# Designs tried in a protein design run: designed miniproteins, single chains. Part 70

Each design is a single chain, and the fold is of that chain. pLDDT is the mean over its residues in the fold that is shown.

## One batch from the design tools (miniprotein)

Design m2582
Fold by ESMFold2-Fast:
Structure m2582 (fold): chain A 61 residues (1-61)
Amino acid sequence: MKEELIKELGELIKKGREAIMKGDYVAAAEALRRAADIYEQLGNDEAAERARQLADEMLKR
């Protein structure tokens, strides 16, 4: 289960980077929110909070 979550997290980070490079900040914010949920499931509450804050910043652009 943890290994599957880590793989999904890696895919979400890649998708988020691609979205940012394309200027699609809405898609980037969605990827970051999903990544935050996975960080929380892995017990990394600090990374989850930072990902949610970054998603909010993406939506301001």
Scores: mean pLDDT 80

Design m2583
Fold by ESMFold2-Fast:
Structure m2583 (fold): chain A 70 residues (1-70)
Amino acid sequence: SKEELKKEMLKKIGEILRIIGEIFELERELEEAKKKGDEKKVKELEKKIEELKKKREELKKELEEIEKQL
């Protein structure tokens, strides 16, 4: 039903917002690591941010697919 799809949409939106918050925190840590010249930490944080951005794009596509069914 449309009601079930709307509930699923809200769950996906919540997950996207959670990921956005985590990316924001990691980008702050990345700036600090860059200022300290911690190349290892910079690489670890860049990789984690990239993985989260991919997850966000996947969830966005899932959200768009649900929206098409409404």
Scores: mean pLDDT 87

Design m2584
Fold by ESMFold2-Fast:
Structure m2584 (fold): chain A 65 residues (1-65)
Amino acid sequence: MDFKIEVKTSKGTITVEIKDGTAYITLPDGSKALAPGITTPEQAKEAAIRAAKAFGDEVLEVKEL
């Protein structure tokens, strides 16, 4: 199923989008990468939050779209 998770941080927005079973992550700088192994909304949300924490960004808001 296609869905999108958006995590707003102090330094910009991290987005994880799943389309046709393939997950893509977009970082605040606009860089985009494949996120293999993410197939559920819960996994996408966890991945986006982990990415924000890895960059030291404060998580302000999480949206499931």
Scores: mean pLDDT 76

Design m2585
Fold by ESMFold2-Fast:
Structure m2585 (fold): chain A 64 residues (1-64)
Amino acid sequence: MDAIRAAVRAVEDEAADAAPDLSPEELFRLTAERLAAIPGVSPEEAERRAREVTEAVERQRALA
């Protein structure tokens, strides 16, 4: 199994846990930075995944 997949999941889980204390801009920036630090993740992929996490959190906030 790929260690990169586990690292990506861990970062996304941490981002979701921190979401109540962060603005959408802060959540996106921190998530993208952490994902980009993973050796197998491109900057473009990191930004795309960070956007997906941020959008999902914002949707949950709007519904709650």
Scores: mean pLDDT 75

Design m2586
Fold by ESMFold2-Fast:
Structure m2586 (fold): chain A 85 residues (1-85)
Amino acid sequence: MLYTTASPEARAQFEAWRDELLKEAKTAAEKGDIDKVNELARQAIARGDELGDPVGAMATALEFVGYQIEAEIKKRKEELEKLKE
């Protein structure tokens, strides 16, 4: 498809924006904020699709899966510690 060959500038713009969202997602994951990580993942994937970069969108989704798992583990550990006291 024509839009799968997004311009280098469009891809660079998406990658820069994605990297900022990934940085925010990492911070949210460290806090166990699963909802925030999921929101950022949805935004990044939707933007990748809009720019016609399905490979970038898929790579972004895989990066966010790691942070989603980290946030879930962090949240469950925090909740478990609170239940002990």
Scores: mean pLDDT 72

Design m2587
Fold by ESMFold2-Fast:
Structure m2587 (fold): chain A 89 residues (1-89)
Amino acid sequence: VRVTVLATGLSRETAEELAALAAKVPGASATVINGRIATVSGDLSAETLAELGRLAVEAGGEVTFAGGGKLEIATTPEEAERAAERAAA
């Protein structure tokens, strides 16, 4: 299932790290907006979604996963891992 990840409230360093992680996934697209927001879209695994979510929320940001008729929001590392598993299913 194609999933879109929206991470907000980031530092420039974290936003670039999220984009770099997404670039390792074939067919995924990543965009950084104003150095504070990262958007990633692709056929992302639960493991990749969890890593993207953890990076965003550990930096004090918020992450939203959207795909397959599901919308999951996380603001803590524990929520991000659970949200990633649900979004990937």
Scores: mean pLDDT 80

Design m2588
Fold by ESMFold2-Fast:
Structure m2588 (fold): chain A 70 residues (1-70)
Amino acid sequence: VLELLEEALEAVEKGDLERAKELLERAFSVQRHPAVRAGIKEALEALEKGDVETAKKNLRVAIEIAKQYG
């Protein structure tokens, strides 16, 4: 899951929003942690609105929480 989140952040930074959405949807489908799922959902909603900065912020938070799984 962490790899999908990191690839999604890279896609957002490159302006490939469709790739970012694909990666986030895949991450959401396999993620079990409620807080990480919430961050992914908020990032997806921000991308749908074209709010790239909010998407990056929520994605970074989701990545930090996901790293705490080990």
Scores: mean pLDDT 81

Design m2589
Fold by ESMFold2-Fast:
Structure m2589 (fold): chain A 95 residues (1-95)
Amino acid sequence: MELPSVEELVERLKKLTPEEAEAYIRQLGDKLIAEMPEDVEEAEKFARRFLATLGEVYEELRKIDPELADAVARAITELSARVGEKLRELREKQQ
């Protein structure tokens, strides 16, 4: 499944409370982690692509609503850690 555009994500998130936005990014992250390829190189490319998109979303939200942006940043940080762990598991399975 394709990740929504930066513009679509910003439009969705700016209508939410900080708590709802954090939950939305966590739910999206769960789906993205579940869809990560088994091949490490493809998984790394996939992860870099969606994390870059989320980083752009954070930068746009920071200009509009700093409190909302902070909530999204926390969820992105947690997702980045989970992605790192998933990539380690994939590397270990291929060794």
Scores: mean pLDDT 83

Design m2590
Fold by ESMFold2-Fast:
Structure m2590 (fold): chain A 89 residues (1-89)
Amino acid sequence: MEEEIIELVEEAMEAVARDAEEQRDDIERQARLTFAAISLYLAKEEIKRKDLEGAITLLRQALRAAREAGAERAAELVEEALRKVEELK
């Protein structure tokens, strides 16, 4: 379970990176994508530490940022990771 969630977070990070390569001139979108990437990295570290509540908070932040940036694939992967973290509790 934990390894599957980490893999989903890593896939979400890759999706954010791909979306960041599109429309690079949109500074606000780039800021949202950067915030999503940082939140995902921190969420992955919290999952490794077994801080599931911290991970959920960070994944929710990443999901909001990804949605605001229009990063549909990243948002989908973050939603799946959130569902699996809640199952792990």
Scores: mean pLDDT 84

Design m2591
Fold by ESMFold2-Fast:
Structure m2591 (fold): chain A 63 residues (1-63)
Amino acid sequence: HMEELAERVKKYLEEKGIDIRNVTDEDIDELAKELGVSKETVRRAIQIALEKETKELYKKNKE
């Protein structure tokens, strides 16, 4: 599922100190190689992670 990939992408970027909102093409290439997916898949995962992060913050405040 893309959600799993999005979570892994977010964790990887955080480990390297990269803000998910400021990911470069080089970071995307590295993530694609590390995760064994295409650069397009990484870009989609980043988009999902951004949307999910906003929603998760809201749900955490409600839980």
Scores: mean pLDDT 74

Design m2592
Fold by ESMFold2-Fast:
Order: structure tokens, then sequence, then C-alpha cells
Structure m2592 (fold): chain A 71 residues (1-71)
């Protein structure tokens, strides 16, 4: 589980601009604390990274907040 989550964070970080890295790390931590599955974390971080890449860190933050609220 921990290894898979670490891999998901690394992949998301590699996809996103540096400004979105704190949002990715924070969202991963929040999802883990809420008991999200490794699959949910991987999928969620991919969406956060995509938003950060396409629309910037504020969009990444909004996607992350929505994922946390949906749990």
Amino acid sequence: DTLRISQAVKEAADMAPPESLPVIARTAGQLVKLGASPEQIEKGLREVARAGREQGPEAARKVGDQLVKSL
C-alpha cells in the first residue's frame, strides 16, 4: 500500500509543474488519513496533476478539495 501510494505521488509530481507539488503532497496525505484505497489515491492524484498541468495550482487545489470532500 505505502509503496503504491509513493509511486502514485511520484508519477503525479512528474506530470505537474513545480507549483502544484505541495497540493499533490497535501491531497495524498488527506486521502490516506480518510482511508481512501490505493486505487482511489492513484486515480485522484492523477486528476489533481492533470488539473495542475492544464490550468495551474489553483485548479489542482480545487480538484484535490473536491476529492477529499467526496470521501
Scores: mean pLDDT 80

Design m2593
Fold by ESMFold2-Fast:
Structure m2593 (fold): chain A 55 residues (1-55)
Amino acid sequence: MSEDEIEKEEIRAMTMMLGWVTGKTELARETVERIEKAKSAEEAKKIHEEFKASL
């Protein structure tokens, strides 16, 4: 497993946790799907930051 795959998994987990804490679980699920389709950890980080900005 590449370092990018590990970072994407961590970002995915953090996104779901933030969704649960903020009550934005549906938005978090949609964001997680986008993160899984991201080609790199850096792209996944950008998607996660967009999610945080929408909270």
Scores: mean pLDDT 80

Design m2594
Fold by ESMFold2-Fast:
Structure m2594 (fold): chain A 76 residues (1-76)
Amino acid sequence: SVRSEKIVLPLDPEEREKAAKRLREIMEEVLRRAGVSEEEARRLAQGLVDGLLAATDDRGEPVEVEVYFGPAPPSP
């Protein structure tokens, strides 16, 4: 099945870390479905989420991230 999910990264540190954990789980699942090994998917998801947290730390407002979860569409 095809699905997308939006995760809000709030400014509250505790809620932000909880949202980051959720986002890592979703990205890990997407990577595994794309054929990445479980170990590699976990490492890539961690790096991607860490990078996103660093990039959003200076915005001073909640940030929404949308993750596509499902079979990859054919490239045009």
Scores: mean pLDDT 72

Design m2595
Fold by ESMFold2-Fast:
Structure m2595 (fold): chain A 86 residues (1-86)
Amino acid sequence: MTAQDYYDQGMAAFRAGDYARAVDYFRRAIAINPMNGRALAMLVVALRRQGRDDDAQAAMDAVLATYPGMRTAITTTAAQIEQTVG
């Protein structure tokens, strides 16, 4: 499977309200393509939907330690997802 395949499966799980499965799929997508800002944003949102705010922050911090330029892409995309999917 490609990073895109895992991202699409994560989105399907997220839309179904299965945030635990969504997190697993988004982590797989990121493992293949760590520069996938949408998968990173979706991971953060899915963790927050589980009430795992500390894990969401840790995931963001880990990415930003390696790719500090991704802050805007991750935070802006996460904010758009929160508005679109409630």
Scores: mean pLDDT 77

Design m2596
Fold by ESMFold2-Fast:
Structure m2596 (fold): chain A 66 residues (1-66)
Amino acid sequence: MLTVVATGLNATGATAAALIAIGDGGEAKVSGNEKTTVIATGLSEEGAQQVADTARSSGGKATVSG
């Protein structure tokens, strides 16, 4: 099971990343006002890659661990 910490997201990028994590059977914690952080846990390799790619395409940063 993998964890993705994504930072510097806009609202659209944060929503997309959270929905991908939930759809993969994981969990997502969203925090922040002007720049949003998403911590996604319990991910498959494919789900973690999709969350990370979504965050990066939105101009954010993503770190994958596990």
Scores: mean pLDDT 83

Design m2598
Fold by ESMFold2-Fast:
Order: structure tokens, then sequence, then C-alpha cells
Structure m2598 (fold): chain A 62 residues (1-62)
């Protein structure tokens, strides 16, 4: 549905946005973004042997 698509898009926007703020502090890091549910997006920032995971459920925006 359009509402679930918008929820997923918002989840991706916020997950990616937070991950990119972390990457600004760790410019040698990498970012991976994946859809782990219908409205759930996971962004993973890796730098060296360290990992930060951000998971957003877009249903909170509905």
Amino acid sequence: SMALEEARERAEKYARGLAELILKEHPDGTLEVEEVGETVVRATVKHGDKEFVIEVDGRVFL
C-alpha cells in the first residue's frame, strides 16, 4: 500500500540520515542500508573492527 511504502521511505531517510552523521565523524567508515521488514530499514556503519547499527520502523510515522 502507499502508506506502507511511505513508511518504508521515511524509515530509510531517518536511518540513512543518522548513519551519515556518524560517517562524518568517521570518514574512513562504510555504510550499508538494507530493508529488513515491510516498513523496517537497517543502516550499518562500519569503521575498523567497530560497527554501529541503526534500525527504524517507519510505522511510527503513520
Scores: mean pLDDT 84

Design m2599
Fold by ESMFold2-Fast:
Structure m2599 (fold): chain A 67 residues (1-67)
Amino acid sequence: ADLVAYKDPSIKINAENETLEELSKKYPSIKVFGEKAKNTKISAENKTVQEIMDELKKKGYGVIDSS
């Protein structure tokens, strides 16, 4: 199953066409499971973790707040 777990929803994220796996290396508050989720590309300029997670949930990924 494609799943994303996150902590600290208020943290600001910056990403330039990076995969979620790459993003999780920069932001340890984000953990990604499943090949589809890991390979999803994201671009974000100063968006919160919560905003990114809401977008992923709309795309059909399981999203868990582990704060």
Scores: mean pLDDT 81

Design m2600
Fold by ESMFold2-Fast:
Structure m2600 (fold): chain A 87 residues (1-87)
Amino acid sequence: MGGSLIMGGLGGSVAGHVQGTIDQSRQDVESGKISLEEAAHRLRLAEQAARFMADYAERVGDEETAERLRRVAEEARRARREFEEKL
């Protein structure tokens, strides 16, 4: 049943924010607006937020939102590792 409507909406907002952070960090590094270290730090915080929300979604039975949040957390982790490997 996808858990509560409130949890789905909040989780979707967090997932969207994390994806936006990945995309914006890549652009900002490419344009020289931020350092690789700053980009990695932003993505670490985004990953942590997504993982925290995924754990909460799982606990309240919103498996669909939890899976979406775990997916974007994994994407943030991969992007962060790409920046860290260039340091």
Scores: mean pLDDT 80

Design m2601
Fold by ESMFold2-Fast:
Structure m2601 (fold): chain A 75 residues (1-75)
Amino acid sequence: KYEEEAEEYLKKGDYLKAGDAYEKLGKEYYKKGDYEKAIEYYNKAIEAYEKAGDYMKAADVAVKILEIAVEKVFK
């Protein structure tokens, strides 16, 4: 399960891999139509990527949150 995987990476200090795992979780919940959970996990991915110093990946995930908000909340 990606959540357990992400938590294990956070415990080890592997923030980049933790961010990748949280991003996969966000994507899976988006596919299921659970946009609240998708946004929750994308936010966790952003925090992990920022801790890893990967601001480009953090920005990419932030754009995904904006797209979900515009597409699914305002339509």
Scores: mean pLDDT 81

Design m2602
Fold by ESMFold2-Fast:
Structure m2602 (fold): chain A 59 residues (1-59)
Amino acid sequence: GDLTVEGNGGAAASAAFAAMEYGGGPVVEMSRTKAVVKDATEEAKKAAEEAAKIAQSGS
């Protein structure tokens, strides 16, 4: 994939991390998993946009 499109791949890793931190301990419940995934997806999206800005800086 391309870096611009692959940005979502990096965000996926961030989403997993955010889900663990935001959800707390164990996160393997049906109803809870859905809420955590949604919240993590939004947070990952924001993180991906910030990362894109940093990448544009040519760091």
Scores: mean pLDDT 56

Design m2603
Fold by ESMFold2-Fast:
Structure m2603 (fold): chain A 67 residues (1-67)
Amino acid sequence: MDPKVKEAAEFILELLRKNGGRIGLAKLGKELSEKGFSGEVIGQAVALLVKEGKIRVAPDGTLELVA
C-alpha cells in the first residue's frame, strides 16, 4: 500500500476522534489538504477505512467513526 495513503488514513482517524466521531467531507478535505495530502490520496484513505469497517459514510456525506 502507498505509505501516504496509510498516513492519511491515520490522520483521518485522529480528526474523527477530535471531532466527536463525525466530520463532514468538505472539512475533512480541507484539513488533509492543509497537511499536504492530495485529493487522490484522501479518497484512497477514505475507501480503505470504509473497507476495513473503521468508518462509514452517512447519507448526508458525513464520515462517522464506527468504534
Scores: mean pLDDT 82

Design m2604
Fold by ESMFold2-Fast:
Formats: C-alpha cells, sequence, structure tokens
Structure m2604 (fold): chain A 87 residues (1-87)
C-alpha cells in the first residue's frame, strides 16, 4: 500500500545519495528516474517530487564542483524523505 511505497522511496533516496557521494552520477540518475516513477504512484506526490528535485540539484552541484551546494541539496532531500516516512 501507500506505506510500502513511502518505504521504497526512502530506500531509493538513500541509494541515490550514496551514489552521488561516491561520484556514481549515472547510477544516481537511474535511481532518481525510478524515484520519479514511484513518486507519481503516491496519493500526494508533492513531497516525493521535492526529493527528486533536490537530488537532481545535488547532481548538478557535484558536476560543478560545488561542495556546499551538494551537501545542502543532499540534506534537503534527506529531510523530505524523513518527513515522508513520518507522515
Amino acid sequence: GEAELRKKLDELTQKAIKAILKGKLEEAKKLIEELRELAEKLSDPERARRIVEELERAIEAAKAGDVFGLIGHILAALGEALDLLAA
């Protein structure tokens, strides 16, 4: 059900963050695509869409060598994922 979808989104978010931090940006992009598809299956997809947006911005920061932007966007994505699980 919905709770299983939220748990799967959290698991994918964690995997995407780890991939970004390891510089595996193509793997991270694939995980974000899976996150986007799963987000649209939620009754309220808005928070999950914010996770996707923050992870995409984290990839852009990583490509630009913007370490502070990378950290900020990862923390924002993690916060949205934790709030999604708590809802």
Scores: mean pLDDT 84

Design m2605
Fold by ESMFold2-Fast:
Structure m2605 (fold): chain A 75 residues (1-75)
Amino acid sequence: SPEELFEETKKIMDKIYDKVRERLAKATPEEKRVLLRQFRATMDELVATLPPEYQEEARAYFDKKLAELEKEIES
């Protein structure tokens, strides 16, 4: 179902988030910029695969995850 696809996409986003977060913890400032750019590109690609009705919700979920990463690396 479309809802099941969206839930699976969130799980994929969470796995990518955990991987990027682990890499960011060990990264230089230059590497952090590259990793964040790659993270955005990957998330944009995942959102684009969803039905239009879920794209806005997926974007909001992604934006929340990105904000959490940015807050953690500023600390």
Scores: mean pLDDT 80

Design m2606
Fold by ESMFold2-Fast:
Parts: structure tokens; sequence; C-alpha cells
Structure m2606 (fold): chain A 55 residues (1-55)
């Protein structure tokens, strides 16, 4: 579970999202899918979509 948040945060940082915002968004992605955990590829897609909304 922690690994999913780390992956999302890494992608957000690679897209240029500031560290504080990247961490907050990554946490939200994980929390939104507590009941049915996302696959690694789905997490990457969600992180990219969130980065696109901010940039």
Amino acid sequence: MAEQGDLAEKILLEKGVPEDEARRIARRIVLDNQTNPLSEEEIKKRAEEEAEKLL
C-alpha cells in the first residue's frame, strides 16, 4: 500500500509538480481507492492526469 503512494508521488515529481503538492495528491489517489486498490499502471495514469490538471 505505501508503495502505491510512493509511485504516484514519484510520477508527479517527474512531471514537475512541487514536492508538497505531489505528496498530497499521491495520498489522495491512494485514499480514493482504499476499497479496490489500483494496479501500478492505473496509479501511473491517475498521477499523470492529476499533474496535467495542475500544470
Scores: mean pLDDT 74

Design m2607
Fold by ESMFold2-Fast:
Structure m2607 (fold): chain A 80 residues (1-80)
Amino acid sequence: DPEAEVDRWAAEHGLQLTDEERRILVELVKRGFSVEVAAVALSIVTGDGRYLAALEPETLKSLDFNALREAVEYARKLLS
């Protein structure tokens, strides 16, 4: 359940998501991206680095940059 996955991830990291931020994360997870990739993509398109603070440094280093580029494009479409 992508909604439950996003809500659990946000709660575990003490993040308060707006309705729009939650919608974008859920749609990216539904698309097949990990929550970590979705969070980084959201951070890039919004300019808000708080989502990056929730990631372990090793997780950030191991991200698939091709998946991240695709997630950024989808997040931009979801914001328009």
Scores: mean pLDDT 79

Design m2608
Fold by ESMFold2-Fast:
Structure m2608 (fold): chain A 62 residues (1-62)
Amino acid sequence: GMEEVQKAAEEAKKEIKEAFEKFDKGEISAAEAAGRVLRGIGDVIDAVLAAGLPLSEMPSLG
């Protein structure tokens, strides 16, 4: 339901933040950071689809 979507969004925001922080510190490449961001977004889309909700219900990730 919506709770799973919100949880996925919170996890995605955390992953996106960590990816940018690690990239800024030189711990990961730009490609690795982009991959982590895309995976986080994908997880939220998957949660929305699994909940049977329209993509308009997708939470903001940035």
Scores: mean pLDDT 78

Design m2609
Fold by ESMFold2-Fast:
Structure m2609 (fold): chain A 80 residues (1-80)
Amino acid sequence: GDFEKGLELFNQGKLKEAAEYFEKAIEKDPNNAKAWYNLGLVYYMMGKLEEAIEYFEKAIELDPNYEEAKENLKKVKEEL
């Protein structure tokens, strides 16, 4: 699916294409916390820290026990 394609592209360093597929996954399922989290990782890797924060916060809103999203949110806030 779109989420899995996004992961493949992210692993290849194709950040813009990965973001497009994670966005498609979110359009289909806005409650997909993993898609929001991975979109945050992509934006973080692109140096877009404010957008990365928003996406990590959305992932945590959808899944309050999402430890990886919480840790990366702390990390990116420390870099601002």
Scores: mean pLDDT 90

Design m2610
Fold by ESMFold2-Fast:
Structure m2610 (fold): chain A 67 residues (1-67)
Amino acid sequence: SMEYQQELNRIIGRILRAIGDGDLEELEKALKELEELLGEKVPESVREEAKEAAKYLKELNEKAAAA
């Protein structure tokens, strides 16, 4: 159970970093790894919200780099 929690926390950390970085490719990979660990699909609404957040933060990062 402790090893499972450590792996879950690692994957969640990757998801959060990918969202913050606006890295849609890494987000897709991390979500797939989460689904494999859980043995079930992440709800569509959660996937859509995560992707939208990553897209928004990608645009902010690009605008900050252009300033």
Scores: mean pLDDT 85

Design m2611
Fold by ESMFold2-Fast:
Structure m2611 (fold): chain A 102 residues (1-102)
Amino acid sequence: SPADIARLIATLDIVIDQLRSIRANAANLSKEEVKAAVTSLLEAARTTARALGDDETAARIDEITERTLAALDAATTVEEIQAVIDELIAELRKIKAELEAR
């Protein structure tokens, strides 16, 4: 429904804003703290998508989560962590744009 799409878009906006905050604060966080925060935010988005019956968007978020966590595990610098978060934000913005076009 339009209301369900609007709710998912609103959830993605909150997640994107929180990811921007994590990115800005990355130098003051451990890698494990970044991974935990990213996992929690993506779980919130995935849970919202599933609750609204959007299994396709939920599956895409699961795939993005696995790739993001693997990339964070490989990151060794703050700049590399920030680059992973930038890529995650870009992927979530693509999902948001597709939802807005529905």
Scores: mean pLDDT 90

Design m2612
Fold by ESMFold2-Fast:
Structure m2612 (fold): chain A 81 residues (1-81)
Amino acid sequence: VSEEELEKEVLESLALMLAEIAKRSEDPEEAIELIRRVVELAKELDEEGRERVIEALEEIARTASPEVSEAAREAIEEIRA
């Protein structure tokens, strides 16, 4: 495994972990901050990694409070751009 491949795996894992924490967070402020971090990390991922992060954000958009749901939808659009 190359340094580049390891970096992508670590970033993907971190992004998915942060998305999971955001989904479970009862604090909208914390959840939105975590979603922003997920967006930053997702931009460094390959197409497949971004796809998995988008799926996690879609779940947040579906289940979270209105403010967090809006942040998740905005994040999905930014990652797809």
Scores: mean pLDDT 82

Design m2613
Fold by ESMFold2-Fast:
Structure m2613 (fold): chain A 67 residues (1-67)
Amino acid sequence: GEKKQKILELIGEILRIIGDIIELEKKIKEAEKKGDKELVEKLKKELKKLKEELEKLREELKKLEEE
């Protein structure tokens, strides 16, 4: 039972981060259109962090699915 619950929790976290990435990419494009270079830089750093967290969660999910 535990393994299925953990897989569902990880899928939920992955979907949440994907949603955050999509919204952040939209905000970056809006900031670029406005010429706000400082905001673009900050948002790109946040995007990189979210993508790194997404990769870690995907690797954890794969390990659980293989066991």
Scores: mean pLDDT 85

Design m2614
Fold by ESMFold2-Fast:
Structure m2614 (fold): chain A 80 residues (1-80)
Amino acid sequence: SEQEDLARGIGATLTGIGAAIEAALAKARGDEEAAKAAAERGIEAAEEALAKSTHPEGKELAKKGIEIAKTGLETGGLPR
């Protein structure tokens, strides 16, 4: 079960990375709606994993996924 919690944390991190890439790609093509949707999906999945995980490393990985997805969402149309 602890190993399952860790696996969920890893999955959340990967989901967050995927969401950030999708959001960045959508933003690059001018699709702000798709960018926001991709980031929000990643954040939601990572937050669910964090809520269900009791493993310390699993929690840290899930938090990392949330941070990565949020970073993708925070690219607010500015060229920075």
Scores: mean pLDDT 70

Design m2615
Fold by ESMFold2-Fast:
Structure m2615 (fold): chain A 90 residues (1-90)
Amino acid sequence: SAKEKARKKLEELEKWIKSDPRLSKQTQELLIAELKLILEDLENGKLTPEQARKLARNFIQTMLETYPDLTEETAKEILAKVDEIVEILA
């Protein structure tokens, strides 16, 4: 099902974030927690796909401004992976 594919992709995103030794544990935990919340709200119909994309982009922009261990390259890769999950749930 689409929900199973999305959950698998979210688990892969979580593992990918946790595998980056350049990211502090704090940065990893904040990224995972907020992105999971946004994508769960999308799955549950609390957000539209466009609202989920906007919230994810705004959140990642705030993280880039606040956490120096997060690079623009890593942020773009996270947003690409989030967009894949949003497309599956759309």
Scores: mean pLDDT 89

Design m2616
Fold by ESMFold2-Fast:
Structure m2616 (fold): chain A 61 residues (1-61)
Amino acid sequence: LEKELEEVRERGREKLKEFSVEALLGITAAVSRVLLRDPALAAEGRALLERGRARAAELLA
């Protein structure tokens, strides 16, 4: 069990990194979409999307 848990943790870290990028991009896109629907918040929505893309690039580096 301990050896199997170690293997799961290692594979989990790699998958978590990939999942984190997908989750970050998906959440950022969804939140930006909501903000962009409000004309007063459109600029903040665009800024959030750009920051999310930058963070995703950092995670892939």
Scores: mean pLDDT 70

Design m2617
Fold by ESMFold2-Fast:
Parts: structure tokens; sequence; C-alpha cells
Structure m2617 (fold): chain A 65 residues (1-65)
């Protein structure tokens, strides 16, 4: 399902950001999942969904301070 793919993409994005030394909150994780799922629903590739998940998580972390 698209939801399963979005979850897998989100976990990959979180792993990459954690390797960079970032801490990903549950709220930031949720934003990444929403971004990945929306991208897949729009017919974008897994690579584009991954980029959107990473960007959404980074934005959420920045907003948290």
Amino acid sequence: SLEEKARQITELAIRELEEEGLTVSPEAREKGFEAALEALKQGLTGDEAYKKAVEAIREAIKAEG
C-alpha cells in the first residue's frame, strides 16, 4: 500500500537525519510521514517522496527550536 511505502520512506529519512546527529521527535516523524504519503498519492517517485520527507522533518525540527 502507499501507506506502507510512506512508512518505509519515512524510516529511511529518519535514519539519515539521525546519522547527521539530529534528534527526530514523534511530531517531526509524523510530518515526514504525511509528506511522503502525499508525494506518493500525487504519483511522485520514492526518491522524491524521500526528499520531501527529509525536508518536512528538518522543517519540523527547526520549528521546535
Scores: mean pLDDT 86

Design m2618
Fold by ESMFold2-Fast:
Structure m2618 (fold): chain A 80 residues (1-80)
Amino acid sequence: MELEIEIEIALGLASLSIAELAKDGKAVEEAAEKTVKRLKELGASNETLAELLKEAARVAEKIGDEELAEKLKKKAEELE
């Protein structure tokens, strides 16, 4: 179970890195939503979900999508 969560986090971070290179805010949002959904199905903690959303928000800020960054930060705060 924990190993599966760790692998899903790694895949999610890889997807976010690809979206960052593409400067594609929609791809960042889709990667974050898909990874969070999968992590929830695997029983990941709210802290783990919040950390992934914070990483996605940092990527959104780097590519200049401030609205998406704030949306993702707010979702992370709601889980803490």
Scores: mean pLDDT 84

